Designed miniproteins, single chains, continued (2). Designs and how they scored, part 50

Each design is a single chain, and the fold is of that chain. pLDDT is the mean over its residues in the fold that is shown.

## One batch from the design tools (miniprotein)

Design m5710
Fold by ESMFold2-Fast:
Order: structure tokens, then C-alpha cells, then sequence
Structure m5710 (fold): chain A 94 residues (1-94)
């Protein structure tokens, strides 16, 4: 129940990061949103430890997206955000 709410919040922040990059080209907003996604993913993992493998994979992709944003690689950032969303959605199906 709480884990699901945290996963849904994480998706919301990942989608915000994606929009910040696609529509506004705002790297600072994108990085802040990606960091908030990591915070909620960690809270989801604490609320339901059975999600650890899927959530850790999502966090890995979020960190790769942050590095891509910092490097100015918008395409790589968006690809890693989409992969992070995929793993969060898999965690929601449990």
C-alpha cells in the first residue's frame, strides 16, 4: 500500500524530469526531479523490501540519467528515464 504510493510518486517525478528535458530544456529541474525519484524509490524499498531488485535497477537507470543530463546527452538521459519507468512499473505489478 505505502510502497505503491511511493512508486507512483517516483513515476510522477521521472515523468516531470522527462518533460523538463523535452519541453523546457531545464537541466536543473530535471536533476531535482530525478533526485526526488530516487528518494521515493528508496522509501518504496524500505516499505517493501521484496521490491529491492527492481527498485535498485530503477535507481541505477535514474543515476545514469543524471550523469547523462550533466554531460549534456539529452537522448541518453531520456532513454535511461524510460528504462527507470519500466522497472518502476514492473515493481507496481507486484
Amino acid sequence: KKAKAYLELAIGYLELAKRALETFNDRDVAIDALNMAIEYLNKAKEADPSLKELVDKAIQYVNEAIEAVKAGDRERALENIDKAIEYVQKALEK
Scores: mean pLDDT 89

Design m5711
Fold by ESMFold2-Fast:
Structure m5711 (fold): chain A 109 residues (1-109)
Amino acid sequence: MSPAEQIRELVRKALELGLELAERVDRPDAKERLVRLAEEFLATADDDWERKLALLGEMQRLLDELWAEVLPRLSPEEQAELGRLLAEIRGLLAEAVALLEAQLAAKAA
């Protein structure tokens, strides 16, 4: 699998889980914004690594803001379950960021 294909697969998986998280916390606004960011990411040229990094950063920020807002309203059981889901999403996005940063560094060399 090429780095571009691997990054797309990571973002696709992160999107699927992110949509589940947004739905489970009843935030359709966050769901809509996440879809828009992911669609823009997928529409961005594979060699526009700087723009793709910026879009991943916006997705990460959206998820962090969403989590901070909903966390005080969740039961301990929901915090544990949804916290695991968030950790998986964060892991997928962090791996995608690392791969994009490697591509950008290669371009600079």
Scores: mean pLDDT 84

Design m5712
Fold by ESMFold2-Fast:
Structure m5712 (fold): chain A 63 residues (1-63)
Amino acid sequence: MAERLAEETRELLLRSGLSEEAAEAGGELTREAVERGVPEHAAFAGGALYGIGLQIDEELGLR
């Protein structure tokens, strides 16, 4: 379950135009959240938002 939702999160972010790094990070957060018992919908949303945040940091050169 966790791995599948993580891959779904990663694929969604990649298809939305995010970098491979941001998409993978978002997917990993989703996987970790599900493994820790976070509900699937919250884990998916959290991972997606995290990936988007990383993409913004990359585009603005904040790192």
Scores: mean pLDDT 80

Design m5713
Fold by ESMFold2-Fast:
Structure m5713 (fold): chain A 61 residues (1-61)
Amino acid sequence: RPVMTPEEIEELIEELRRFKALVEQKAAAGQIDPDTAARYLSAIDEKIAELEKALKELREQ
């Protein structure tokens, strides 16, 4: 049994999407290094995809 509920996973996905927007905003403003921003965005996208897959599997149970 997964430790997280579907509701909690959806909340995390929303938080990660919000964090992604913040990283993009800071990169556009020149507040973070472009290479660092690209690494963060890549990691966030990977985590969102992972969570969306887990959410789908939970909903199929």
Scores: mean pLDDT 81

Design m5714
Fold by ESMFold2-Fast:
Structure m5714 (fold): chain A 93 residues (1-93)
Amino acid sequence: KQLKYDSIPSTKISLKAAEVDAKAIYDFYNNIGAPVQAAEAIAYYLITLVKNGNLEKEDALKIINFYIKKFKADGDLKAVEILEKAKETISKL
């Protein structure tokens, strides 16, 4: 009936919080002309959150699909490839 903590537990974050963080990552790398690094950083962030139980798989997939469409519209095909691979990884978690 009482929670025992030996360390600070990982907490679940909302879809909206993850979207804000992913947008910050995208904006940072896109502003310096690094769309591949943006895709890699977004992929790593979302995979890590899902793997640690901090974000629902379905919510991470929504964010990845959003950025796949965005990078595809911009012609950043290598960034799209990175996010498609991350989408497959998350789908298997």
Scores: mean pLDDT 81

Design m5715
Fold by ESMFold2-Fast:
Structure m5715 (fold): chain A 65 residues (1-65)
Amino acid sequence: MDFEEELRRVTREEASTLSDEELRKRLDILENNIDTLKSTPNRTEQALLLLRILEIEAETLREVL
């Protein structure tokens, strides 16, 4: 069972219920959070996992838009 594939599927399902405006706003928030985490020099295991989750969600939303 691939966690990343499941996350992409769930994200696509959620995205299908949102307007283009809501999707773009959510993507903007995700990209800002990704940039913040990437600029952090000492990343914990939790921060690395969160970064991966946010990157998958942002990538999936870009595919839908």
Scores: mean pLDDT 80

Design m5716
Fold by ESMFold2-Fast:
Structure m5716 (fold): chain A 58 residues (1-58)
Amino acid sequence: LSAAEKAKLRAFADLLALSEEQKAEILAAPNLDEAYRLIARIVKSSVEAVREAFERFK
């Protein structure tokens, strides 16, 4: 993950009220696809819904 992708993921995780442990797990992901899978599992949603929400997040 690039620095910009990590910064956006951190802000997105803050929006979702994720714990510091959950944020650390997501930021340790090797790529965005894996980050989306982790978020989807945590929030009990689909990978597609997470990707759409992340792409719409400013």
Scores: mean pLDDT 84

Design m5717
Fold by ESMFold2-Fast:
Structure m5717 (fold): chain A 86 residues (1-86)
Amino acid sequence: MEIAELVAAGDYEAAARLAEEKAKEYEEEAKRNPEKKEEYEAMAFEARALAEILRLLAEGREEEAEELARRLEPEVEARAARMAEL
């Protein structure tokens, strides 16, 4: 089951958990593939950001989730831009 399916079902807790698992997978790949380390670290950061936002949504803290997303988006975009040149 993908994160998007869990979000559509309103299961933000399970979606956050899956996003956190994906972040750990990308962090491990960054260690195994030094030539793509920055790419995997960018994906790991995005997955962890998503997990934190989804966790806040699961707790009914929508305002805090929106604020966190707004703060993290510039960093996610900056990391993704570096990755686009690879």
Scores: mean pLDDT 76

Design m5718
Fold by ESMFold2-Fast:
Structure m5718 (fold): chain A 88 residues (1-88)
Amino acid sequence: ASLLEILEKLVEEKEELLKKAEEELKKLGLPEEVIKKALEIMEKLLETVREAARLLKEGREEEARKLLAEGLKRAAEEAKPIVELLEK
């Protein structure tokens, strides 16, 4: 499968992925505030994936790679407090 095909599938399955993530996070007994922040980070990343897929479809591979890298870095920064909570 091409990267474009993988990204387009993630975008298509966005609603199901977010719903399943919420259900799994709730099973871990995490506070509602933490679950909400985690889902917001995931949704922002999926919006970045959608834009990257569009750029790849247009042949703008360098712009797509940069956008994905920036999106992942942002997600990692925003997720740091949640990750630290889960590791304790």
Scores: mean pLDDT 81

Design m5719
Fold by ESMFold2-Fast:
Structure m5719 (fold): chain A 87 residues (1-87)
Amino acid sequence: MEKIEEALIRQKVVEMYEKGKSLDEIAKELGISRSTVERYLKRAKEGEELVQKIIEAVKKHNGDYDAAAKELGIDPVKVYIEILAEK
């Protein structure tokens, strides 16, 4: 389960990486290990991949959020929230 502090640090890691900083530079600036930076970037990528899978599943099922949620094994309410956020 992600704590608020971890979420904020992970967002900062992603922002620094998008600005062209290397994993080693990010690790030094945040005082964390390179492995931690890699884990945070992987979690961010997995989150983006999940959002894309939700959008694709909803399109595949012609806007049936329940069918999309069943295909992905997640709560239908979560599908609804993510689709609204993409609009």
Scores: mean pLDDT 74

Design m5720
Fold by ESMFold2-Fast:
Structure m5720 (fold): chain A 50 residues (1-50)
Amino acid sequence: AAPGKALASYPGKAEVEVMKAKGLTSKEEVNHQFSQVHPMAAVETVKALF
């Protein structure tokens, strides 16, 4: 388990970029989806989106 290293190849990166471009609003929704797979990646994804 290496959350920091996993972030570079995080599943859903393309989806995250699309959501960001569309102005996605829900930090809780993003965190809920990603935290079930990669808790650390979810936190960093929320920071990247907001």
Scores: mean pLDDT 53

Design m5721
Fold by ESMFold2-Fast:
Structure m5721 (fold): chain A 73 residues (1-73)
Amino acid sequence: TPPSPAERRVMSWLVEKIVSGELRPGDVLPSQREIARELGVGQSPVTAAISRLEQAGLVRRDPKTGKTLVVRP
């Protein structure tokens, strides 16, 4: 299923920060709540966007801390 407009907005926002070097490998992403608030979207499209980025190998969820980390640019 193609990503929704809200999911694509979240993905683009995060990818731009990763490729610009604002977020580097090992850095913690803002929380899903913070991303939702910043972009004016619900938490569901944020969760879906992060899942897609995790499948693409850009980010990983750390079960120990509950945080999402950047893996590669």
Scores: mean pLDDT 80

Design m5722
Fold by ESMFold2-Fast:
Structure m5722 (fold): chain A 88 residues (1-88)
Amino acid sequence: HMKSKEELIDEIIKRLKELYQMTGLDKVKEILVAIAERFGLKEDAEKIKNAKSFDEVLKIAREILSKLTRNELELVLQELDDMIKALK
């Protein structure tokens, strides 16, 4: 079963929620800024930096992820899974 782009986005959002519970808002913002900058999404990176709440961060994250290809989403999901494993 090959995951759809929508399923990959939902899985990434679940990982971001887990990371938020483990590390807090500032670390999740740092991670998302790095992802956005890596994919050339400079304006979205600035939006993340200015976000005041996790709900605002998730809204911007969905916009960032919607701009990525399926293969790029798989790389992001793997990176977040590796980060979570390193924290356990």
Scores: mean pLDDT 86

Design m5723
Fold by ESMFold2-Fast:
Structure m5723 (fold): chain A 99 residues (1-99)
Amino acid sequence: EKVEKLAEYIAEKLPDLEEFIEFAGEVTRLYSEELHKVKKTGKLSEEEIKAIRDKLYEFIVSRLNPTEEEKKILKELFDEGINKVFEALDRALRLVQER
């Protein structure tokens, strides 16, 4: 599955637990900051969700320098939902901890 593939890619790029925790913390902080910026009324528009998604995508790409295939998987998971990307991060954490 795409979640498993992304989790494996992240664990390969960030095999050190401390670096992984720092990266995951940065992704979480960025998500919180972007959500705070766009949540002006009780509901997020599709355009606001897309803006948050695009910002997280660009950040992850800048930090991990993925291949075109890895970028495609990341983009497809963001298109399925931001929660799918966080699910991949949780799976990657387990892979890194088992090293």
Scores: mean pLDDT 79

Design m5724
Fold by ESMFold2-Fast:
Structure m5724 (fold): chain A 88 residues (1-88)
Amino acid sequence: SQELELEMFIGVMDVTFAVLSTVLKRSPLDKLQEIIDQVKAVMQKLKEKAEKLKKTLSPKLQKELDAHMKKIEEEMKKLIEEAQKKLE
């Protein structure tokens, strides 16, 4: 069902965010820029997968996916900004 596909993808988004958040927070300074670049690449791929899934969903489920993706993107942007400040 579309509902199950959305729930599974939300799970993938949440796990991906948790892993990337942990990696950013725990990365040593000498590797931090490389990790930031890799995190941005993973987030871009996640967004592309979300847009592809969105096209198969009902308007109600599209709105739910958009809301969750926006939250993940906003939280990740803050973590990337915090990581970037460590390099200053």
Scores: mean pLDDT 89

Design m5725
Fold by ESMFold2-Fast:
Structure m5725 (fold): chain A 90 residues (1-90)
Amino acid sequence: SLEERLRKMLQLLYKAYTTKDLKYVEEMLRLWIEAAQEAGSFSWSEAEIEARIKRLVEEMKKKGKEFLEKIEELLKDALELLNLSFEDLK
């Protein structure tokens, strides 16, 4: 379901936040792109998806700490909106 997919994305963002490892953001972005394609928002080839994820990850690495702070803010906002806590993402 969309709810289960959203929960998985939030769990991946939580892992990125706690581990400081951008690989979890890459996994989250793949799930997000797949969900958007299934919803009919756009259609990208596998190669286009990989190229876009790679570019975003390169930008994240360049931003470093600043990007991790933005992930923390997004995660907190999403948890507040859903009335969830970090414990719910374990």
Scores: mean pLDDT 73

Design m5726
Fold by ESMFold2-Fast:
Structure m5726 (fold): chain A 70 residues (1-70)
Amino acid sequence: LSAEEAGRIARESAIEAGLEDSADSIGLEVELMVRSGLSGVDAAEALARRSSGPVREALERAARRLRELE
């Protein structure tokens, strides 16, 4: 799974959670973490641990989706 694909999955999860205004930033952060050597799952989980509320829930959903693709 590419860094761009991992970022897109995280962005889509954020949009589904009603975080449309933050979705691009969330997707980009996950993409950059994957480009830095993390798996998509590890990137989404790491960002979720630093987040709270709906953002954390969206990233936990993204991590589950990424795990199904890896």
Scores: mean pLDDT 85

Design m5727
Fold by ESMFold2-Fast:
Structure m5727 (fold): chain A 62 residues (1-62)
Amino acid sequence: SKDKSDKLTDQGQKYFDQGKYTDSIKYYDQSLKIDPNNKKGKDGQIKTSIQILKDSISKTTS
């Protein structure tokens, strides 16, 4: 349901705000599995993916 999906996006945002991007993305992913059209879920997945990619790039760059 949309309500469950929204609750999961709230959890995703909480972990994102704590810098726990791996945990954050899991909640946004679960949100989108329930409601693929959830705007908060889509926006959260994109922004969290960007942060994960930044971390990955930073570790690779010497």
Scores: mean pLDDT 82

Design m5728
Fold by ESMFold2-Fast:
Structure m5728 (fold): chain A 84 residues (1-84)
Amino acid sequence: MKALEELLKRIEEEVASRTDLSEEEREKVELLKELILKVAKGELTEEEVLELLEKVYPEKRPLSEEEKKQIVEKFIEFMKELLK
């Protein structure tokens, strides 16, 4: 998938160009890349998306069940469209 390779390359270039990224921010980028790869392979479950989102945004307020479901659905749809 050219779109997947292009997306991952752009993320890598952005991270490489940003000398101001903290260790925490770099870890979040790695988690995002893993999530993108799982979506592309069709291996991603809603539970895995929720776990990754909680790791990426642990400092944010707890999300309601409805908010979690909406975020997961929108994120998966967004990633699928982006990889087309």
Scores: mean pLDDT 64

Design m5729
Fold by ESMFold2-Fast:
Structure m5729 (fold): chain A 67 residues (1-67)
Amino acid sequence: SVEELRQQALEALKQGKYKEAADLRKQAGYLLLDQDPSLSDEQKEKLRAIADRVLEQEHAAIDEQEK
């Protein structure tokens, strides 16, 4: 569920696992997006693609900070 993913993300943050936390938060966001009845399937797909690109940038930034 969304709540389970959010709790896992918070736990990952507490453990300093920033990439795992980012991944889990995006997964929760994807589930919320999929459950939104106001959005078409095409809109949901496009928004997920944008979120995936943002996640890649977040991962790169985290990698630079963790060196």
Scores: mean pLDDT 77

Design m5730
Fold by ESMFold2-Fast:
Structure m5730 (fold): chain A 94 residues (1-94)
Amino acid sequence: MENAVEKLIEAYLNDDKELYQEALKTIREYIEKNGESLKKEAEKVDPDSKSVAANVGGRPPLYAVEKLMEAKKNNDQEKIEKIRKAIEDYRSLL
């Protein structure tokens, strides 16, 4: 699943519609098989952490948070918006 979230971010950065659909399909299949476990893991995360990774269910969103922090460090507003949209799409599937 981590690689699928990475592909989702890459699809947004490159405006690649085919990669976007492939990434969404892989994420949906993973959530269909593991959705209850993923939700339970999210509930175990410290509520005070307030990180996107913690709020969305841990390790796969961590890559998205790291990419967002890199984009913020470089003041790349276009990249920031594209990464945020990818994170929102991932969250909508949970």
Scores: mean pLDDT 64

Design m5731
Fold by ESMFold2-Fast:
Structure m5731 (fold): chain A 63 residues (1-63)
Amino acid sequence: MSEEELEEEVAVSLVRMAYSIALSSKDYEGGIKLLEKYAERYKDFPKAVKLAKEYIAELKKKL
């Protein structure tokens, strides 16, 4: 249980970092691909999946 919570927090942090890097580098296409990979890798963590999908939608608006 605590292991799962820590893993979800790490997944959420990785998703946030991927989005921040995409924004700073303006590599929106690369950011979307990385976030899609994270959503699949962390599919068992609802918070990480939800955040990744929200960030993918935001980056798609910039294309």
Scores: mean pLDDT 82

Design m5732
Fold by ESMFold2-Fast:
Structure m5732 (fold): chain A 87 residues (1-87)
Amino acid sequence: STPADRRTVFDPEAMTDDQLRAMARVLAAAGLDPDTVFYTLLSDERIAHLQAIFAEAGVTGRVVRPSEAERAEVEALIAEGRAAEAA
């Protein structure tokens, strides 16, 4: 669960299914181009879950992962930010 008293950074891995469905409905309503590409750091299993939610809401586009090096960099930035907030 994401705390309500704190601004949620967009992190599909940390989001609940209800939050993912709400996001998918907003994206579907925005009328995105079929060529839209979403970059994500999720595992294959989590990407499949996100794709299922997107398909349910009628979201167009394709979900892809950045390179392994880019993934490691973004994960490090997230961890760094969380450590700064915990201090």
Scores: mean pLDDT 63

Design m5733
Fold by ESMFold2-Fast:
Structure m5733 (fold): chain A 65 residues (1-65)
Amino acid sequence: SELEEKFVELARKYGLSEEEIEEALEIYKRFGPRAAAVYIVEKVYEKKGKEAAEKVRKELLELLK
């Protein structure tokens, strides 16, 4: 889906590994886009800190409109 492709693009942009992107897609398929968004935000927080996590959260919310 277009939304799934946009999630992959954002996750890659914010520095998630291919393995973490695959995990995000598995979460997306099992639990939906909101659960996948939470996972992506948590991984960005771990790697890049609070400011980057807040920025990716905002971009993911734009996609969920």
Scores: mean pLDDT 88

Design m5734
Fold by ESMFold2-Fast:
Structure m5734 (fold): chain A 77 residues (1-77)
Amino acid sequence: MSLVVSDGSGTVTIDFGDLAPGESATRTLTIETDVPITEPLSGSFEAVVDGRRVRVDVEATPLSEYTVELTLTATVL
C-alpha cells in the first residue's frame, strides 16, 4: 500500500509494503517546508487503501526551522 503526501512543493509516495489485516509498518522521511515549524505535531486519520481500511498515525518533529522529520505508522484494520 502507498500513501501520497503533498506539501505544495512536491509529491512524495510512501510505500508501506504488503500488510496483512492487523499488521503495521512505520516509515520515516525528512521534508523541507516553506513555513517554520517549531513545535512537534501529531495526528491520525483513516483511509481506504487497496479496498482495506487503514489507520495512519503521523508524528512531525522539527529538526530545524524549515526541516521536519515525519514518522508515519500505517495499521491495517
Scores: mean pLDDT 73

Design m5735
Fold by ESMFold2-Fast:
Structure m5735 (fold): chain A 101 residues (1-101)
Amino acid sequence: MEALAERVREAALRVAELFGELAKKLAEEQNIPSSEAGKKLMEEILKLAKERNPDKKIPSPVEMAEALAEWARKQGDEELAEAAEELARLLRELERLAAEA
């Protein structure tokens, strides 16, 4: 599990980097603070995650990463979509192994 946890951390940092760059770009386009742009993006991704998982009241980290990947792909951000898909894959594997331990 340690090697997998390290890969999850690396993937999460990559997603955070790309998400931060996207939030900055949207902040410039909408003429708002980057922190506000980031909140708006997170709210949109959370709504998509809830729509994808209607039987759950709170989306898991895996479900949030999967929603981010779908959202990014619809926006044409293939780099963020691929990074989010990798994070979701690693998180799902980590959850599977933790449940078996």
Scores: mean pLDDT 80

Design m5736
Fold by ESMFold2-Fast:
Structure m5736 (fold): chain A 65 residues (1-65)
Amino acid sequence: MSPEEAIKIAVEGVKNGDEDKVREGALAIAKLAKDASEEARDAFAKGATDRDVELVRAGAEAALA
């Protein structure tokens, strides 16, 4: 799965309230971003929990940078 696909899946999951899709995206991002900072991971997790699409996107992009 590409980084772009992983981010898309996670963001769409959060936007639509699809918890399974959020989980799939999160797992894909974690596998692609093994060296991700704790800050990036925390931002992603917080965004997913709060259904904050912008925070999820920012966290995922930071993790994959």
Scores: mean pLDDT 78

Design m5737
Fold by ESMFold2-Fast:
Structure m5737 (fold): chain A 102 residues (1-102)
Amino acid sequence: SMAEQVEFILKLVAEFGVEMAYYRANLDEEELKKKEEELLEEVKKEMEKKGLPKSAIEATLKFLKEIIENKKYEVGLGLYYLLKGETSPEALEIMKKGAEYS
């Protein structure tokens, strides 16, 4: 269903944000760029495997590339914390920053 497709995409965006936040904190610029490309390819393959429409795949990848270009990884990380129901001050600040970037 459409709702199941949206939920699947939101979970992928959230997981992308978590992974990128980790890599941004722990890797240099060259290694970070490599991980950005690897994660984008992984997200694309997961969406294709799920049978999502090409338009949905392209829109999602465009959104994730905009996150990368603008270094707004808190969008995905904030969504992850929202989906997990996190209420720590640190999580709420990241969620706020993610919402401001959206």
Scores: mean pLDDT 77

Design m5738
Fold by ESMFold2-Fast:
Structure m5738 (fold): chain A 69 residues (1-69)
Amino acid sequence: STKTVTLSGLNGQKLSAVAVIHADGTVEVFKADSTTLTVPSDAVQLVAVGENGVPYKYDVKTGKITQLP
């Protein structure tokens, strides 16, 4: 099954790809054409990377988005 998540706080950056981290620690990479994403229901974290190379982490449980170093 899948669920929809919406990424915010990306400062208008266009996304190229999103890595989905599952509850079991496996990672899948998806193309991202919008900030609204359909992800597996067992997804726990997303890492989104934009055209500027700035990565953002989205915590699926809390809905928090954090710019990575």
Scores: mean pLDDT 74

Design m5739
Fold by ESMFold2-Fast:
Structure m5739 (fold): chain A 89 residues (1-89)
Amino acid sequence: MVERVLELIEKAEEYIKKGEYDKALDYMNEAHRLVQELSDEEKERLAKELEKKYNTKIGSLLTPRQWIEVQIGVLAVKAAVGKVADERE
């Protein structure tokens, strides 16, 4: 369900902002799992919603699936980097 994946991504971003990086990573892992279960039509819809949310366009070099995976990867890296930074005094 596209709406559920978007909700999980928004929750992950919320937890990143709160410094709760482990919870953010849990939400991103669940979002990634659900993306693999989406139909091609649902992936195209999710890709368009992500383009709107992040004010970006899918390039001709990326499929909707690849674009979704890149956005999830970027958020996961943000959570991981935040966690490492938070471990430094």
Scores: mean pLDDT 72

Design m5740
Fold by ESMFold2-Fast:
Structure m5740 (fold): chain A 76 residues (1-76)
Amino acid sequence: MEELERLGEEILRAAEAGDLLAATEAVAKMSRLAIEKGVPEEVVAELSRRLLEAAARGDLAAVRETIEQLLKLAEE
């Protein structure tokens, strides 16, 4: 869980900085780890798409909420 939380923080910082390349790389790492934790690939793909769209818009609240949803699913 600590690694997923760290990646979530990296996504948020990249989105705040407008660094979409860094955000994309962090989302890819978080997605891979979430799948390893047992989150279905279809769900991870949907949430990753939402994360990148929110980051591109600078919608930090949506970025945070989507990260929280992914973390919750990875715990189950």
Scores: mean pLDDT 83

Design m5741
Fold by ESMFold2-Fast:
Structure m5741 (fold): chain A 64 residues (1-64)
Amino acid sequence: SESFKRTVEHLRKQIQQETDPQRLRRLLTATDMLIKSHKDDPEVVKMLEENREFAQKKIEELEK
């Protein structure tokens, strides 16, 4: 769904702007829940998995 793809893009922007590792972990958890809820939409899952990877890398860099 096009409207949900916009929601995933907004989530990406939130991850890009967030600097608190604990809040990023909450966004990561929310992303994982969305992946499970949308497993029948491969395009949405791919976008969410990209957000998940980005958030994970950002957490690792911030926790250095």
Scores: mean pLDDT 84

Design m5742
Fold by ESMFold2-Fast:
Structure m5742 (fold): chain A 88 residues (1-88)
Amino acid sequence: GLKELGEKAREYADKAIEAAKRGDVDTAIKYNDLGIDYIDKSGNLEAQIDAGIARIQLGVGKLIGDEQEGAIKAAEQIKRGADILLKS
């Protein structure tokens, strides 16, 4: 259900933050993509707004040359979307 999708999205967002903190930006982006995918699968529009903002943050990080900060900001946004699903 929505709770299980939220748990997975949060798990991958936490893994993305840890990867980004150690400088493993490629792994952080992959974990963020997985977290976003779980939110998208939920069909929950409010959570999907947070996933959309996370995508924008990843894109901005790439554009300004700070993909590590972009990945951390995206993961924090994914956690917000996951929390919506977890409270359902």
Scores: mean pLDDT 90

Design m5743
Fold by ESMFold2-Fast:
Structure m5743 (fold): chain A 60 residues (1-60)
Amino acid sequence: SEEEAEKVAKETGISLEGARLAIDLVRYSKLPDFIKARLLSAATGVSFETALKAIEVAKK
């Protein structure tokens, strides 16, 4: 939902579009979290550390 994406963006500093991707990766992908973070980093241009934090926040 948009509210979940806004929460991820606010807590991590990532864009709303990046936050939506983090949520989609958590909901629909069976990949390990570090691979999800690598994909998010590659797609959005944020650091791996920021992407990993976004994945962790999206899991809440």
Scores: mean pLDDT 84

Design m5744
Fold by ESMFold2-Fast:
Structure m5744 (fold): chain A 69 residues (1-69)
Amino acid sequence: MSDEEKQRIVDEIRRQLDFIRRNLETMPRDRLLGGLDAVRQTVENLDLPEEVKSELLREIDELREEVLA
């Protein structure tokens, strides 16, 4: 996978996280959790720099806590 392709995937993940964040009050909890779990699996399976991976996983965990609050 090229560095450009990795960056594109990271940008897509960030857009998905932004979408979830904007829809916390409008979407069913199960759909929000399912979306976060899918994004988490994508991040875990990607060969990304450790700092980028840690940042994305932190944002996912923060959003998951907000959904469950």
Scores: mean pLDDT 82

Design m5745
Fold by ESMFold2-Fast:
Structure m5745 (fold): chain A 87 residues (1-87)
Amino acid sequence: SKELALEAARSFAEIVSGTAEKHGAKILKAEISGHELKKGASPEEILEQALKAVDDAIAKGAPKVTLKAVLEYDGKVLELPEIVIDL
């Protein structure tokens, strides 16, 4: 679902931004369908990049969108589970 993919991208951007803001986590990597979101970007920039990556996937006729993030907390690397949304 295109609507589900857009909602997932918004939630993903909020988690990535909220984790960095609330817990002092460092974003090491965040990707949507192989498109890397810019490290150290503002919450607004992360959201814009996330929505654009989904829109680009839809425009290409991609069958799915994949969300992946890697964070650092207190010197520890945390790899978040990959999320896959059918379009």
Scores: mean pLDDT 78

